# Designs tried in a protein design run: designed miniproteins, single chains, continued (4). Part 107

Each design is a single chain, and the fold is of that chain. pLDDT is the mean over its residues in the fold that is shown.

## One batch from the design tools (miniprotein)

Design m15708
Fold by ESMFold2-Fast:
Structure m15708 (fold): chain A 82 residues (1-82)
Amino acid sequence: PRFRVTVLAPASLSAEELKELYNKAYAPKLRVLSAERIGEPFTAPSGEEVVEYELLLEVDEAVVELVERLAENPEVLSLERL
């Protein structure tokens, strides 16, 4: 199944680098199909410059619960099953 996920990432990371980080951590059971930067960078309460990304994920049906664990990360703002 596919999921749309919005995450916060450091503004210094490119969309491609963010996609590679997730794929390194979770592939082949979870794959980032696309990563799109949303809006302009802003300063988080920590003082770090961050930006929102929209990720399109393909997830193996046998590990859909992995997506629930991702949603527990403070960087994950929203998660929608497509």
Scores: mean pLDDT 79

Design m15709
Fold by ESMFold2-Fast:
Structure m15709 (fold): chain A 91 residues (1-91)
Amino acid sequence: MSLYEKAKEELEKASELLNQADEAIRRGDYDTARELIEQAKEEIDKASKLFDEAYEKGEVTPEEYRELANKIVALRVRVVGLEWQVERGLP
């Protein structure tokens, strides 16, 4: 796989982990939600590193650059929102 494809794959994993975290929050399982959010953050960081490497090597088109950058930002915004929900759900 290209670095671009690998970065996309890691972002897809992060998105699924955040979906699972949202479901855990809905059930009041804040411990599981925290673990899933941390795993999602790790996958986003891996994707960001792969994206930076692909960009430095000139292996991404302007469209691919824009797509990955937008996805990384969107997922990081989701992380902040879910962390806020977990924090507010604590006694």
Scores: mean pLDDT 84

Design m15710
Fold by ESMFold2-Fast:
Structure m15710 (fold): chain A 98 residues (1-98)
Amino acid sequence: LEELAKFLRHLADQVRALAPQASPEAKRHLEMAAGHLEIAAQYAEKGDLETAVRHLEEALDHLRRAIEASENMDVQIDLAAIEVGAAVALVETRRLLA
């Protein structure tokens, strides 16, 4: 759970690093995604994996919207890599819940 929380915070940091290069519309979605990743990390540390899953799902939705709103190919590629990381974290969190 501690390693999962660290990974989610790492993803949030990566999202924040890309936000200055994003369009205003994409930036709003990136800020929401980073927020949901941090909340998911907090609930993962507490062992509330059901709440962590909900926030991971919200983060993934916002990451996808940011990719769609982005006009910069390099930003889209970097965001797609973060999206894959978040999707893997979601699968593993669901596996720990079962």
Scores: mean pLDDT 87

Design m15711
Fold by ESMFold2-Fast:
Structure m15711 (fold): chain A 100 residues (1-100)
Amino acid sequence: SELEEQLASLTPKERIAVLITAANIHLVAAEVARQFGDQEAADSALRSAIETAMEAYKLAKEVGDEEGLEQAIKVLERVKSLATGDVRQEAEKALEEAKK
């Protein structure tokens, strides 16, 4: 995709910022879906937020971006607060992986 091509030209810190922004967009999408009672769309958006935040976390840890680490953890904690059932367990597992 064009976004993937643009991401390839960014510095690691810029990539982390873009990934955190994308994760936060997924969180907003989940909150909107939940307000309209669309649980499937909400769960899908929350899972996308977990995946994107974990990608940002792993990259931030590799390059020593402490701000990126904190922002990724905040996204995962927000997913945990919004999620129920399987998605909440997925967020808890991601947070435990992040603590290692």
Scores: mean pLDDT 86

Design m15712
Fold by ESMFold2-Fast:
Structure m15712 (fold): chain A 88 residues (1-88)
Amino acid sequence: TAKKAEQEKKLAQLKEEGKKIQEENGKNGLKAMKETEKKKKAVEYKGSSVLANMGAQIYEAQGNQDKAKQFKKLSEESEKKAEELEKE
């Protein structure tokens, strides 16, 4: 049906977007490696914060409140470290 074809087109677009995000993250990582050590660490902490926040959301959806809290705290701590490095 037309609705199924539209759904498949949206999934293909999401896969394309995901590939572009992955390529952009790779380029940003290479640029960060050429920056000062502080800038490199700030990028690493920002990435860790995003991944930890995603983990917190997954565990919360699974009903694992303890792990969700732990990952939320890791996300916040990583964000704070990134901000401190960017201010220097």
Scores: mean pLDDT 74

Design m15713
Fold by ESMFold2-Fast:
Formats: sequence, C-alpha cells, structure tokens
Structure m15713 (fold): chain A 67 residues (1-67)
Amino acid sequence: PLGEPSDARVQAQSLINKATNYYADGDFDKADAYIQQAADLLGLTPEQVEALRDAVIKSADDLRSLD
C-alpha cells in the first residue's frame, strides 16, 4: 500500500513499449536500458527481469512480422 501503484504501472508499461520498439529497430542497448528502468520502477527480481526481456523480444519479433 504505497504511493501511486497505477502511476508506476503506467510508467513501466510506457518503458516496456519503448524497449519493444527499440528491440524491433535493432537498438538492443537502448531496449535493454528501458527494460532495466521498468524493472527498477517495478522492483523486479533478476528472474523477473529475464522474463520481461523474453516477453519484450517476443513482442518485438511480432511487431517486425507485421512489416
């Protein structure tokens, strides 16, 4: 029961969306930086960060398949 959980969720989702776009564009360094920012904001464990990275890569692959 802390602060604004909805605000943190919205910010994290925005960062995840940016990471997905950067992975799709091939900018893995920027994508990884945004994943780390989202993970820090959400207080994720290293295991959860890996799961998030896998999800972002899958989403980026799906995004690229649209083109």
Scores: mean pLDDT 78

Design m15714
Fold by ESMFold2-Fast:
Structure m15714 (fold): chain A 61 residues (1-61)
Amino acid sequence: SDEEKKEELDRRLVQAALDYYRRTGDEAAYQALLAEIERIGKIEDVEEMERAVEALLARVK
């Protein structure tokens, strides 16, 4: 379902943010990522959310 897919996408973002924090130790950047993840989680269209997720994941590599 779209709801299950959104939950999985959110979990991927949270994990990526945690991995970024573990790698960098940048608390301010981590908090900014969490705020962006909250914003992305409010996207109603699952395909739009998926594109936003891919963009964020590309930035935190």
Scores: mean pLDDT 85

Design m15715
Fold by ESMFold2-Fast:
Structure m15715 (fold): chain A 75 residues (1-75)
Amino acid sequence: STTKEQVLAAIERARELVEQGRFEEAAMVLFGLRDAVPESALPALEAAVRAALERRKEEALQHIDVLEELVRSQM
């Protein structure tokens, strides 16, 4: 089972990858979380993946922040 701490570490790694312009790698890390996050967090996860694939850095980081808040509060 994936722990809350492991999910949060992956979210932080995705944030670092976005900040470095490594958008495809960030999207892959985020997509790997699809079965590990609460159902309520899936829209934020999907939005973060989409923004990363579209290379929209600011939007990707905003959605990653929302995803992190939902994981922290709901896991």
Scores: mean pLDDT 89

Design m15716
Fold by ESMFold2-Fast:
Structure m15716 (fold): chain A 64 residues (1-64)
Amino acid sequence: MEEVKVEILVHVASEASLEGVYNIGKHAGESLSKETVERILEEASKVLTPEKLEALKKGIEEGL
């Protein structure tokens, strides 16, 4: 499958630095549908720290 699985992306983000999470979000915003981005944010909110979740959101917004 050419689509990144949401669970894999969230797991990678949970282990990444804040800068790494921002870059993951930016790539997601550039390449993924809005529906997939919403699913990523829902799953990330259950797993990521508030700081990492904010970095992911900022990355996604910049990637759009």
Scores: mean pLDDT 77

Design m15717
Fold by ESMFold2-Fast:
Structure m15717 (fold): chain A 85 residues (1-85)
Amino acid sequence: MDEALIRRIAVRELRRLGLDDETAERVAEMLVADPTLSAVEALARLALERGVDAAEVERILAQRRSGKITAEEATERLIALIRSQ
């Protein structure tokens, strides 16, 4: 699959959810480098890299694993935490 196309689509969708271009590109790089990684997992890694509270990140991941929130909801919450840094 075309890595440039995957990166472009990921950046576009992440920007729609409120990430800046630089941050969206970083997440897209993670997804291209590891195709087994979900968007939620990539955003969680980035949030931790950016100094977001590990307890808040784990709370969102735990709610996603238990089915209390959707992947889309988890993605939006992680983006909000990243943007607050």
Scores: mean pLDDT 80

Design m15718
Fold by ESMFold2-Fast:
Structure m15718 (fold): chain A 79 residues (1-79)
Amino acid sequence: SDEELRAKLIELINTSPIHHAAQLLAEGLTSPELPESHKRLIAEVVKEHGGEELLEEVKRLLEQSPDKELAERALKLLG
């Protein structure tokens, strides 16, 4: 469920090192297999719960992504 995914994402942000959390979040945002609704949820949780350092690291990893189209869409979701 979206609520269960949201809870797991918040736990990841609160318990993982910033670089590790950012890597997993960036992978989710650029996954071709993940539904767009789940990518929007990841972006919302990062913006609401991640803080500035995590948001900056996720954006940095997206800018380095080999899939430029998926990365650009993810960057737009993050603002």
Scores: mean pLDDT 85

Design m15719
Fold by ESMFold2-Fast:
Structure m15719 (fold): chain A 98 residues (1-98)
Amino acid sequence: KLDEILSHLQEALEHLERALELTKDNPEVVADLKKAISYVKMAYFYVMQGKFDEAIAYLEKAIELIDNILKNYDLSPEAREHLERAREHLQKALDLLK
């Protein structure tokens, strides 16, 4: 349902923004998190427009960026948990769109 998808996207954004605050000292992580946040916001916009294929594409890009951050950077446990939570919510939104 639309409300459930939007709820998952909003939860993901809150976790990504918290991770951004926790990683301010790493400019590469900051740049990638800002891109991921932008992609989730674009997905939210496209879901609201009923453009689900475009929303899926942006969610897949956001998940790929988050997976890359989790794999390649040594993050604090708190920052890592927020990114893992964000990824979980994005995956749930993606599954509901398919």
Scores: mean pLDDT 90

Design m15720
Fold by ESMFold2-Fast:
Structure m15720 (fold): chain A 78 residues (1-78)
Amino acid sequence: KKRELELKLIAHVLRAVGDEIEGNFLEAGDSYYEAAKLALETGDRETARKFYEKAISYYEKVDPEKAEEVRRKMEEDL
């Protein structure tokens, strides 16, 4: 089960990187946010924090309200 979560995490990170390159900041933020949640499920809080921070930074560019929501979620989860 944990191997499946790690593969899902990698898939979301790859999607996020692709979206970053294309300038799709909302989609990049969404993918990093999913990656952060998967990292928490695998117990990797440091990796989760980094992905939360990436998601927040991209959301701040396109959707500041969602950035605040995700920041609050990061504080609750970490």
Scores: mean pLDDT 83

Design m15721
Fold by ESMFold2-Fast:
Structure m15721 (fold): chain A 140 residues (1-140)
Amino acid sequence: SLAEVTPEQALEILKENLESEKVDMDKLFAALEVLARKGTDEQLEEAIKLIEESDSPYKVEAYIALITFLAAANRIELAKKVLDWLLKNHKLSKTEAMDLLSGLEYARLLGNPEAVEEIARYILENSDDPYAKEAAKKLL
């Protein structure tokens, strides 16, 4: 359980998992959840930088998880920033777009439908990615 983990500890866990030959996906996602919920803007900028500079095969999954947890925490502007980094540098596969859809549906179920709607509209207005746009349409 990461319920007692500080954002500083979550950054360390994120860094260790991005540099590891064996990624613990549960620890990675839990660290990203703590950062999204409790992290300062500066700590989240550091987390995004760690993901962006990583050679990890789980980089896209880490971005999608972070977008999901930021939406769930009602941190809409940071979620949009992470989306801009993801969609500018990576064209989503159908599977990755379905993971993004599922994550944002989870954020909606946690009681943030307005945040999810704003993020979905942002994707439709600012992205040329066809699978990202189809996922966004399903959230509206």
Scores: mean pLDDT 84

Design m15722
Fold by ESMFold2-Fast:
Structure m15722 (fold): chain A 66 residues (1-66)
Amino acid sequence: KFAETQARINALFAEAGSEALDTDSVQNVIETGIKGLRPDAAASSDPAATERARELLERLSEIVEE
């Protein structure tokens, strides 16, 4: 679970030229990402994009809550 989310987050950061995140940084980025995803999903007029954002948020919430 965590490894998959961390890999995706690391891939996004790598694209920006950042280094791989450690475990503590992953937790912080996940919490920040959850807050960021909600506004984006609410603003989206695309049902497919909204569903995908909801799925991702649900996945992140599950990881954070464990």
Scores: mean pLDDT 52

Design m15723
Fold by ESMFold2-Fast:
Structure m15723 (fold): chain A 94 residues (1-94)
Amino acid sequence: MSVVELIRELFARTRAPSRAELEAVFAAMERASDEEREQALLELMGWLSRLARTDPATARAVLATLREQAARSTDPVLRAGLEALAALGEEMLA
């Protein structure tokens, strides 16, 4: 399963993804091509934007997980992308 397909599957669910499901997405992004990483970040941005409107409490928990994952990322480009996504999410919740 591609990281984009994994994100779309999680996004289609009525419940929020678990920490383990989010960690699986991030692990897939570390192994993905640059094109798949870019698409995955766009899918995550759209999902986080929807979540911020429908369930702000869960969105805050997801932002915390994004920050933790960015700090642990060994890829500087992926780290920067995750940090940018988390910052955008924080602005949407402010």
Scores: mean pLDDT 77

Design m15724
Fold by ESMFold2-Fast:
Structure m15724 (fold): chain A 73 residues (1-73)
Amino acid sequence: MMSPEQQAEVADLVSQAIAALKAGDTAKAKALLREAAQIEGDALGLSDAETDALYADYLTRATDLVQAEAAGA
């Protein structure tokens, strides 16, 4: 299970990635989400493939959130 410090770091990285997506900086957002997925993957003992899947999930959810906000939904 992730420590409170690791949970806070992952949450901060995801928040920064969402802000970067809203600013149109997709490259920065991807880098931040990859770092968040790596921290969580390492903390949970996930395989490389599972960590890649976690990164993909983070990217999808962050992109969907930004698109929903932009659409005024």
Scores: mean pLDDT 82

Design m15725
Fold by ESMFold2-Fast:
Structure m15725 (fold): chain A 88 residues (1-88)
Amino acid sequence: SIREQIREEIENSEPDPAAEESGLELIRLIAEHPPEEAFAILEERVKALQGVTATEEERERMIAWIEANKETARLILEALEERRRELA
């Protein structure tokens, strides 16, 4: 199953708390927000860091990608939170 594969991949990765925290924050944003809202937050962060905004076509493609990967992001978030509890 996808859940099993995600858990196995996380367990086999070298623990990097800083990278895991950053990744978890991104995954949580995608999992917990509607696709359009998640994209808006990401676009504002990219604009603040790089001074670049997405074109309308890029926006539509990214929103579609977020929507397609929303369940995968939720499963990753769940697996990462379980791993964090096990390491605590």
Scores: mean pLDDT 70

Design m15726
Fold by ESMFold2-Fast:
Structure m15726 (fold): chain A 70 residues (1-70)
Amino acid sequence: SAEERRRLIMEDASLGVQIISLSVEILVLKKQYAKSTDPAERAKLQAEIAELQKQIDALQAQSEAIAAQV
């Protein structure tokens, strides 16, 4: 239905905003990583970046599934 399609489009837009927000967080962490000289801190930052990327990948998969239904 047109109403169901509108709901899916709004849900996809919400996922897009979340992906942008997480992508900005990754950029901040990458900048911190580039400035860090402590191997332990660098390892922690890499792990945090990897976890945020995993979250983005999951949200992107949800967005693609919604797009396939519209």
Scores: mean pLDDT 89

Design m15727
Fold by ESMFold2-Fast:
Structure m15727 (fold): chain A 68 residues (1-68)
Amino acid sequence: MKKITDFYEGVLDWLERLSKHPAVREEAERTLKRVKELIEQGKSYDEIKEFLGEEGRRAAERPAPRLL
């Protein structure tokens, strides 16, 4: 990711795709809403990336939902 806009677009697209899956919809919607809030607040690329790293770490600590 070379531009901050490309980073934001990638993250928002990824979260919107996740929000279409019932098993992770609520979590994806929460993260999407929070990322949009950070963008609106003018947070830097690094700050948003750090927030996403924390959320990813939290997600990794939970068992994946069954996708059968």
Scores: mean pLDDT 63

Design m15728
Fold by ESMFold2-Fast:
Structure m15728 (fold): chain A 85 residues (1-85)
Amino acid sequence: MEEQLAQLRRLAAVAEASRDHLTAGEALLAIGEMYAKQGKLEEAAEYYRRAVEHARRAVARGQPGAEELLARAEKNLREVEEKLR
């Protein structure tokens, strides 16, 4: 778990630096899902919000798969935010 999380964080950082919004969004979504599975809902929400931002930029650029990523990130964010209410 820790090594997988570290790898995803490195992937997200590299993708963000290279403006690869699709890869950054996918990595951030995966990190959020790992935190949500552990019951760390506030951390999960932070990563899902970042994933939504990158997914929106990927959609604006017409990247294949971006609309699916955005839908998944928005759904996961809504579910976690509802549990935090």
Scores: mean pLDDT 86

Design m15729
Fold by ESMFold2-Fast:
Structure m15729 (fold): chain A 120 residues (1-120)
Amino acid sequence: MTGEEALKLIEEGNYLEVLEYADELVREAEEDLRKFEETGDKSYFYSASAHLSLAIELIKRLIEKVGDEEVKKLLEEAEEAFEKGRELYAKGDYEGAIEHYRKAIELLREAIDRLKKIIS
């Protein structure tokens, strides 16, 4: 599934398929971070960044439809962790960048789990 296809599914009310895709994006980001930590290959950090950015966007769009305040707070914390990770990476603090991206991943997983319970 592409990001464009997922956004269309949200407009059609097919929220569960979008949540499954967001869950896959978060899983891929975690794998990418592990590979970055193991290899030092920056392409994995860029891949993790792309996956997390899209997952955040999809969850934002879903919150507009379901209006859950706890998920909104989890998303805001995930966005802060993601941006902090990007700043640390730009400064050459790769350990700090990985730690903050892992925090964003955990917060996004909590948001996805909560949304699944609301939407089911």
Scores: mean pLDDT 88

Design m15730
Fold by ESMFold2-Fast:
Structure m15730 (fold): chain A 95 residues (1-95)
Amino acid sequence: SSMKKKLEELKKLADITLDHAKQKRPPPQSVIDKVKQFAKNVKELTEEQKILLAKAILYITITTGDLTPFNLMLESLGDLDEVGRILQRASEELQ
């Protein structure tokens, strides 16, 4: 189903961005572009999918310094409190 496919794609993006972060290098631009696309459509995602997206965004940010995926997610959600909660949960799962 469409929801299962989105969950699997976000798990894959989180894993790929983590693998590159462990190697202290940026992920491929194609991966960054997919994360940006999910960030633009973040309102359509479940809580679990939002957390996986946030993990991918955090890994991209620490390896590239590019805040664009984060800014896209923030602008698309329009709720600073929700963004803060999602980022907190994502950061806890990184440790």
Scores: mean pLDDT 87

Design m15731
Fold by ESMFold2-Fast:
Structure m15731 (fold): chain A 92 residues (1-92)
Amino acid sequence: MESEEKKKKMEEEAEKLNTEENKEALLEAFRQALENRETGSVVLSEEQALLLYYALTKDEELFEELLEIMRELGLPEEDIENLRRVHASGQA
C-alpha cells in the first residue's frame, strides 16, 4: 500500500535528520511555535514536522525535551500529561 511506502520514506528521512544540530533546531522551532501559539499562525517546515514525528514515535529523550519546553512555557500540566499518556498508549 502507498501509505506504508510513505511511512517508510518518512522514517528514513527522519533518521537522516536525527543529528544533534537538527534536534537543537527542532527544539528551538518548537519553542518559538509555542511562544507564538496565541497568534495561531506558526507553520513547521517539512523537515521540522518529520523530526517532530520521529521524536513522538522513536526518540524518547527528544520527546521528554519537547514536554519540558511545554512545561517551561506554561502549558497546563494536564495537557502535558495527556500527551505523555497518548505516547505511552501508542507503544502498547
Scores: mean pLDDT 66

Design m15732
Fold by ESMFold2-Fast:
Structure m15732 (fold): chain A 82 residues (1-82)
Amino acid sequence: SDAEREERRRAVREVVYEFTGVELDEEQLETLEKLLALYHSSNESPAMRALLRAYLERIAGRPLSDEEFEALLRALLEVGVP
């Protein structure tokens, strides 16, 4: 439903802000939603994981540590996937 999608979008923005300090714009949020959906639907493929990491590092403007990336990815999968 629209309400469920809006809540997911809000939760994704909040998670990214908590981890990176960056407020996602609409284009960034749409891209991240698509990458999360592709990662989930690909049964967590290494290729999609690498694309997600690269995109999140681009948003953050810095490399992410393995621990930070794992925590962020776990949080995003919990709130950002239907």
Scores: mean pLDDT 85

Design m15733
Fold by ESMFold2-Fast:
Structure m15733 (fold): chain A 91 residues (1-91)
Amino acid sequence: MFEELEQELIRAAEENDEKRVMEVLDRIMEYYGVSPSIADLIKEAVKLSPGDIELIEKIIRLIKRVYENQTDFERGAAEVALAVMITVLKK
């Protein structure tokens, strides 16, 4: 399931299909239980460069790192880093 979503996201980005990129990204974020505020920031950043495969891969890895962590401290620090990165990308 997760690997399928990751592959579909990369394919959508390769095809420059912004709508499909957003749809698959939403499914990945729902799977990990990403908070609505962070999900909105991620979607806004990806909308600026929906065909940027490297950016999309970095975002996926960061979501996995943040939401697969078992400690509150590591998750909190990673969420702050994610929010800063996304905010910079939107500028």
Scores: mean pLDDT 71

Design m15734
Fold by ESMFold2-Fast:
Order: C-alpha cells, then structure tokens, then sequence
Structure m15734 (fold): chain A 84 residues (1-84)
C-alpha cells in the first residue's frame, strides 16, 4: 500500500540519518553531544510513531511535528557552534 511504502522510505531515511549522526559523535564537544543525544532519542520516538500510524494523514502529522522539533535542535547545535 502507499502508506506502507511511505513508512518504509521514512524509516530507512531516519536510520541512515541516525547512522551518519552517530559517526560524527566522537568529533563533537560535550554540549553538542548532549543535543545530538536529544536528536537521536527524538528520531527513535518518531520511528515508533511512524510504525503506529494507520493513515497517510497520521503519518504526515507525525512527520510535521517531529520534523519541526528536529529542526529546532539543529538550530540549537548551529547556534552553539557559532558561539564557540
């Protein structure tokens, strides 16, 4: 189904992003590592919500809500780097 295909694509994308972020982890400051830990935990929550979504509308809502929260964390990391 379209729902299951979209779920698969999103879950694979999140897993790839998590792997790339984990690879950078040893190069980060302790403060950046804290924010990355929060982002990784948020991605895990997002994956669970994606798996439980029963409609495309529910899936889109999850993507919007968690996407906004992940963007906010990314902005905090960028601000931290600008101040260092």
Amino acid sequence: SELEEKKKTLLEGIDKMKEELRAEYPTLSPEEQRLLDEALALMDEMKEKIKKAKTLEELEKVFREYGARLLALGAEIAALRAEA
Scores: mean pLDDT 84

Design m15735
Fold by ESMFold2-Fast:
Structure m15735 (fold): chain A 61 residues (1-61)
Amino acid sequence: GPKYLLDPVLARVAEAFGGIQPGDVLELVEKLSETRYKLKSEATGAEIVVSKELLDSLKQV
């Protein structure tokens, strides 16, 4: 799926990512709803659910 870079500037929301760090590449693996998306870290395999607003703020790579 599409891949996104977790920008160090977004480290302030890192608590929401549970085991994902700034600089990690996150792959969009599932759309859960119109407002919720599941991303997976390529480095650790950790999964996180993010809002559409947060997803739209991430840099696609």
Scores: mean pLDDT 73

Design m15736
Fold by ESMFold2-Fast:
Structure m15736 (fold): chain A 103 residues (1-103)
Amino acid sequence: MSEEERKLLEEYKQKILDLAKRMFEHIIEGPEFLGVAELVRYALKGLHEDALKEITDPELKEELERFYQEVMEQIDTLLALADVDPEAARKRAKELIEQYEKE
């Protein structure tokens, strides 16, 4: 694997996590997260597209795609949970932040 492309992948993963954490923090702090969620989703799509342009290794592209899909699914699940059970959503958001801080 390319050492340079591996470094790029890890940098993009970190940027993706930082944006996801921002949305999780807004879910914890209050109900006004729809605007933040839309901005984060568009920013995540932009980061994914930029990463796909810079990473040429097929295995690293597959790793990026799996990571991106996992983060997006977690975001979608958490937003759906926040609509029906805000307290469970806050608990889950805290758990996700703690999980990603351990990486």
Scores: mean pLDDT 78

Design m15737
Fold by ESMFold2-Fast:
Structure m15737 (fold): chain A 68 residues (1-68)
Amino acid sequence: MMGQQQVDDFRTLLDSGVDPGRLPREEQERLRRFVEDLLRNEGEQLKELGLTEEARRMLARLQEALDA
């Protein structure tokens, strides 16, 4: 799995300022899987770019929204 494009997509999402908790449920589920995959497969790249905390924060927000 190529990680560079996925990390770049995540950074673009962060820069957009979108609140993931406001997305439709299907988009929240898709985004949650995407962020989980980033943390599992691209953790070292996220760490090098300083995005690990942002990824964890987004995942927590999505988990709260989906569990509500």
Scores: mean pLDDT 78

Design m15738
Fold by ESMFold2-Fast:
Structure m15738 (fold): chain A 62 residues (1-62)
Amino acid sequence: GSLENLKKVVEPEKLDELLARLRATTVPADGPSAEQTAVQQEIVKLVKEALDKGYTPEELAL
C-alpha cells in the first residue's frame, strides 16, 4: 500500500501492526469509526516523526 515506504523510515514492527489493523477495519474514508480514527492518529504520529527527522512526503509515498 501507499504507507509501505513509511515502514523503511519508522518502526517497521509498529507500522506493520497498524497496517494490519487498517486492512481489518474497512470503513469509508469520509466517516471513520473510533477504531479507524485511532489507527489514523498513530499513523499521523509516525509520519510527523519521519518528517521531523527530514524525510520528505515523496520518500514516504504520501
Scores: mean pLDDT 62

Design m15739
Fold by ESMFold2-Fast:
Structure m15739 (fold): chain A 109 residues (1-109)
Amino acid sequence: REEARREVEVGLEAMRVGFRAWSRAGIAVGAAAMRLAEELLRAGRPFEEVERLVERAVRRVAERHPELVEETEKKVRKAKTAEEIEEVGREVRELFEREFARELARAEA
């Protein structure tokens, strides 16, 4: 069905955005970026807009909080469970989500 094809396309595009974010700001930011991209893509926002918004937010986190990104990745390497990864990544994820919200607000202004 067309709906099923659209869901697969959204998932693949969100995954691409998430992996790019992960490479720059770590797994916690990558996971958050993928989720937020999926939500916006399902809401009908163009891929190019979503990719741009995520990239700007990721760049701000990586440039403003490089030490936090590095320390979070070190802690993730020592984590033994998905729950530990989520907890360790909470601060950097919340910073990313705040920067993303600012980029989204600027795009809608």
Scores: mean pLDDT 84

Design m15740
Fold by ESMFold2-Fast:
Structure m15740 (fold): chain A 57 residues (1-57)
Amino acid sequence: MAVERVRELLEQGDITGAVMLGVDLIKAGDFEAAREVAELFEKAGYDGAAKFLRNLI
């Protein structure tokens, strides 16, 4: 799942790659997966990135 890939990128410190995957999910219309990605950002402490993704949904 794309959400699992985002989790791996965050664990590796690849914040840019994680954000790009979140945006791709929104562009694909997968808003449920995009919301899960935003929640992963919040849990990791990246509140700004989470808010950015939520504003695109």
Scores: mean pLDDT 81

Design m15741
Fold by ESMFold2-Fast:
Order: structure tokens, then sequence, then C-alpha cells
Structure m15741 (fold): chain A 58 residues (1-58)
């Protein structure tokens, strides 16, 4: 689904980020992409937070 693909892409980009500036850029780009895909800001925020939480579990 679009949501699963968006979540996986966001998680991969966050995992590949090596610096604070790269993380901030990925988060901003992910918000823009999610909105462009037709998700609400609330839905995008939830998906991005779930990806961050997954990263923190490692």
Amino acid sequence: SKKEEFYKETLEKLERSKTRDELVKVMRDSIDKGLDLGFSLSEVSKIVQEAIDELQEK
C-alpha cells in the first residue's frame, strides 16, 4: 500500500542519515512527500513518528 511504501522509504532514509542536518532534511522531505501522496499532516506525523520509534529500538 502507499502507506507501507511511504513508511519503509522514510525508515530507510532515516537509517541512512549520518548527521543531524541529514536527519532534518529527511524529515522535511518525508513530510512534503507524504502530503503530496494525499496523507493529512496528522497521518504523515504519525507515520514519521512510527519510523523514528522503530529506529530508536535498534
Scores: mean pLDDT 80

Design m15742
Fold by ESMFold2-Fast:
Structure m15742 (fold): chain A 62 residues (1-62)
Amino acid sequence: GCAESAGTALAKCVAKDMGTVPSAAGKQAAVDYVKSHGFGAAVELAKTMGCEEAASALEKCS
């Protein structure tokens, strides 16, 4: 669903910032964060991390 797609985008951005590729566990953790805290909290987290593309994807799901 939308949470899975947007969560994957967030995980990809986090992995890039850390100089690596997103793991399956990292993608699942990002999806779980979106489901637990909501899209608004995930958007704020993405913006704080400089993940503007992921923030935009999350906003489209809200």
Scores: mean pLDDT 77

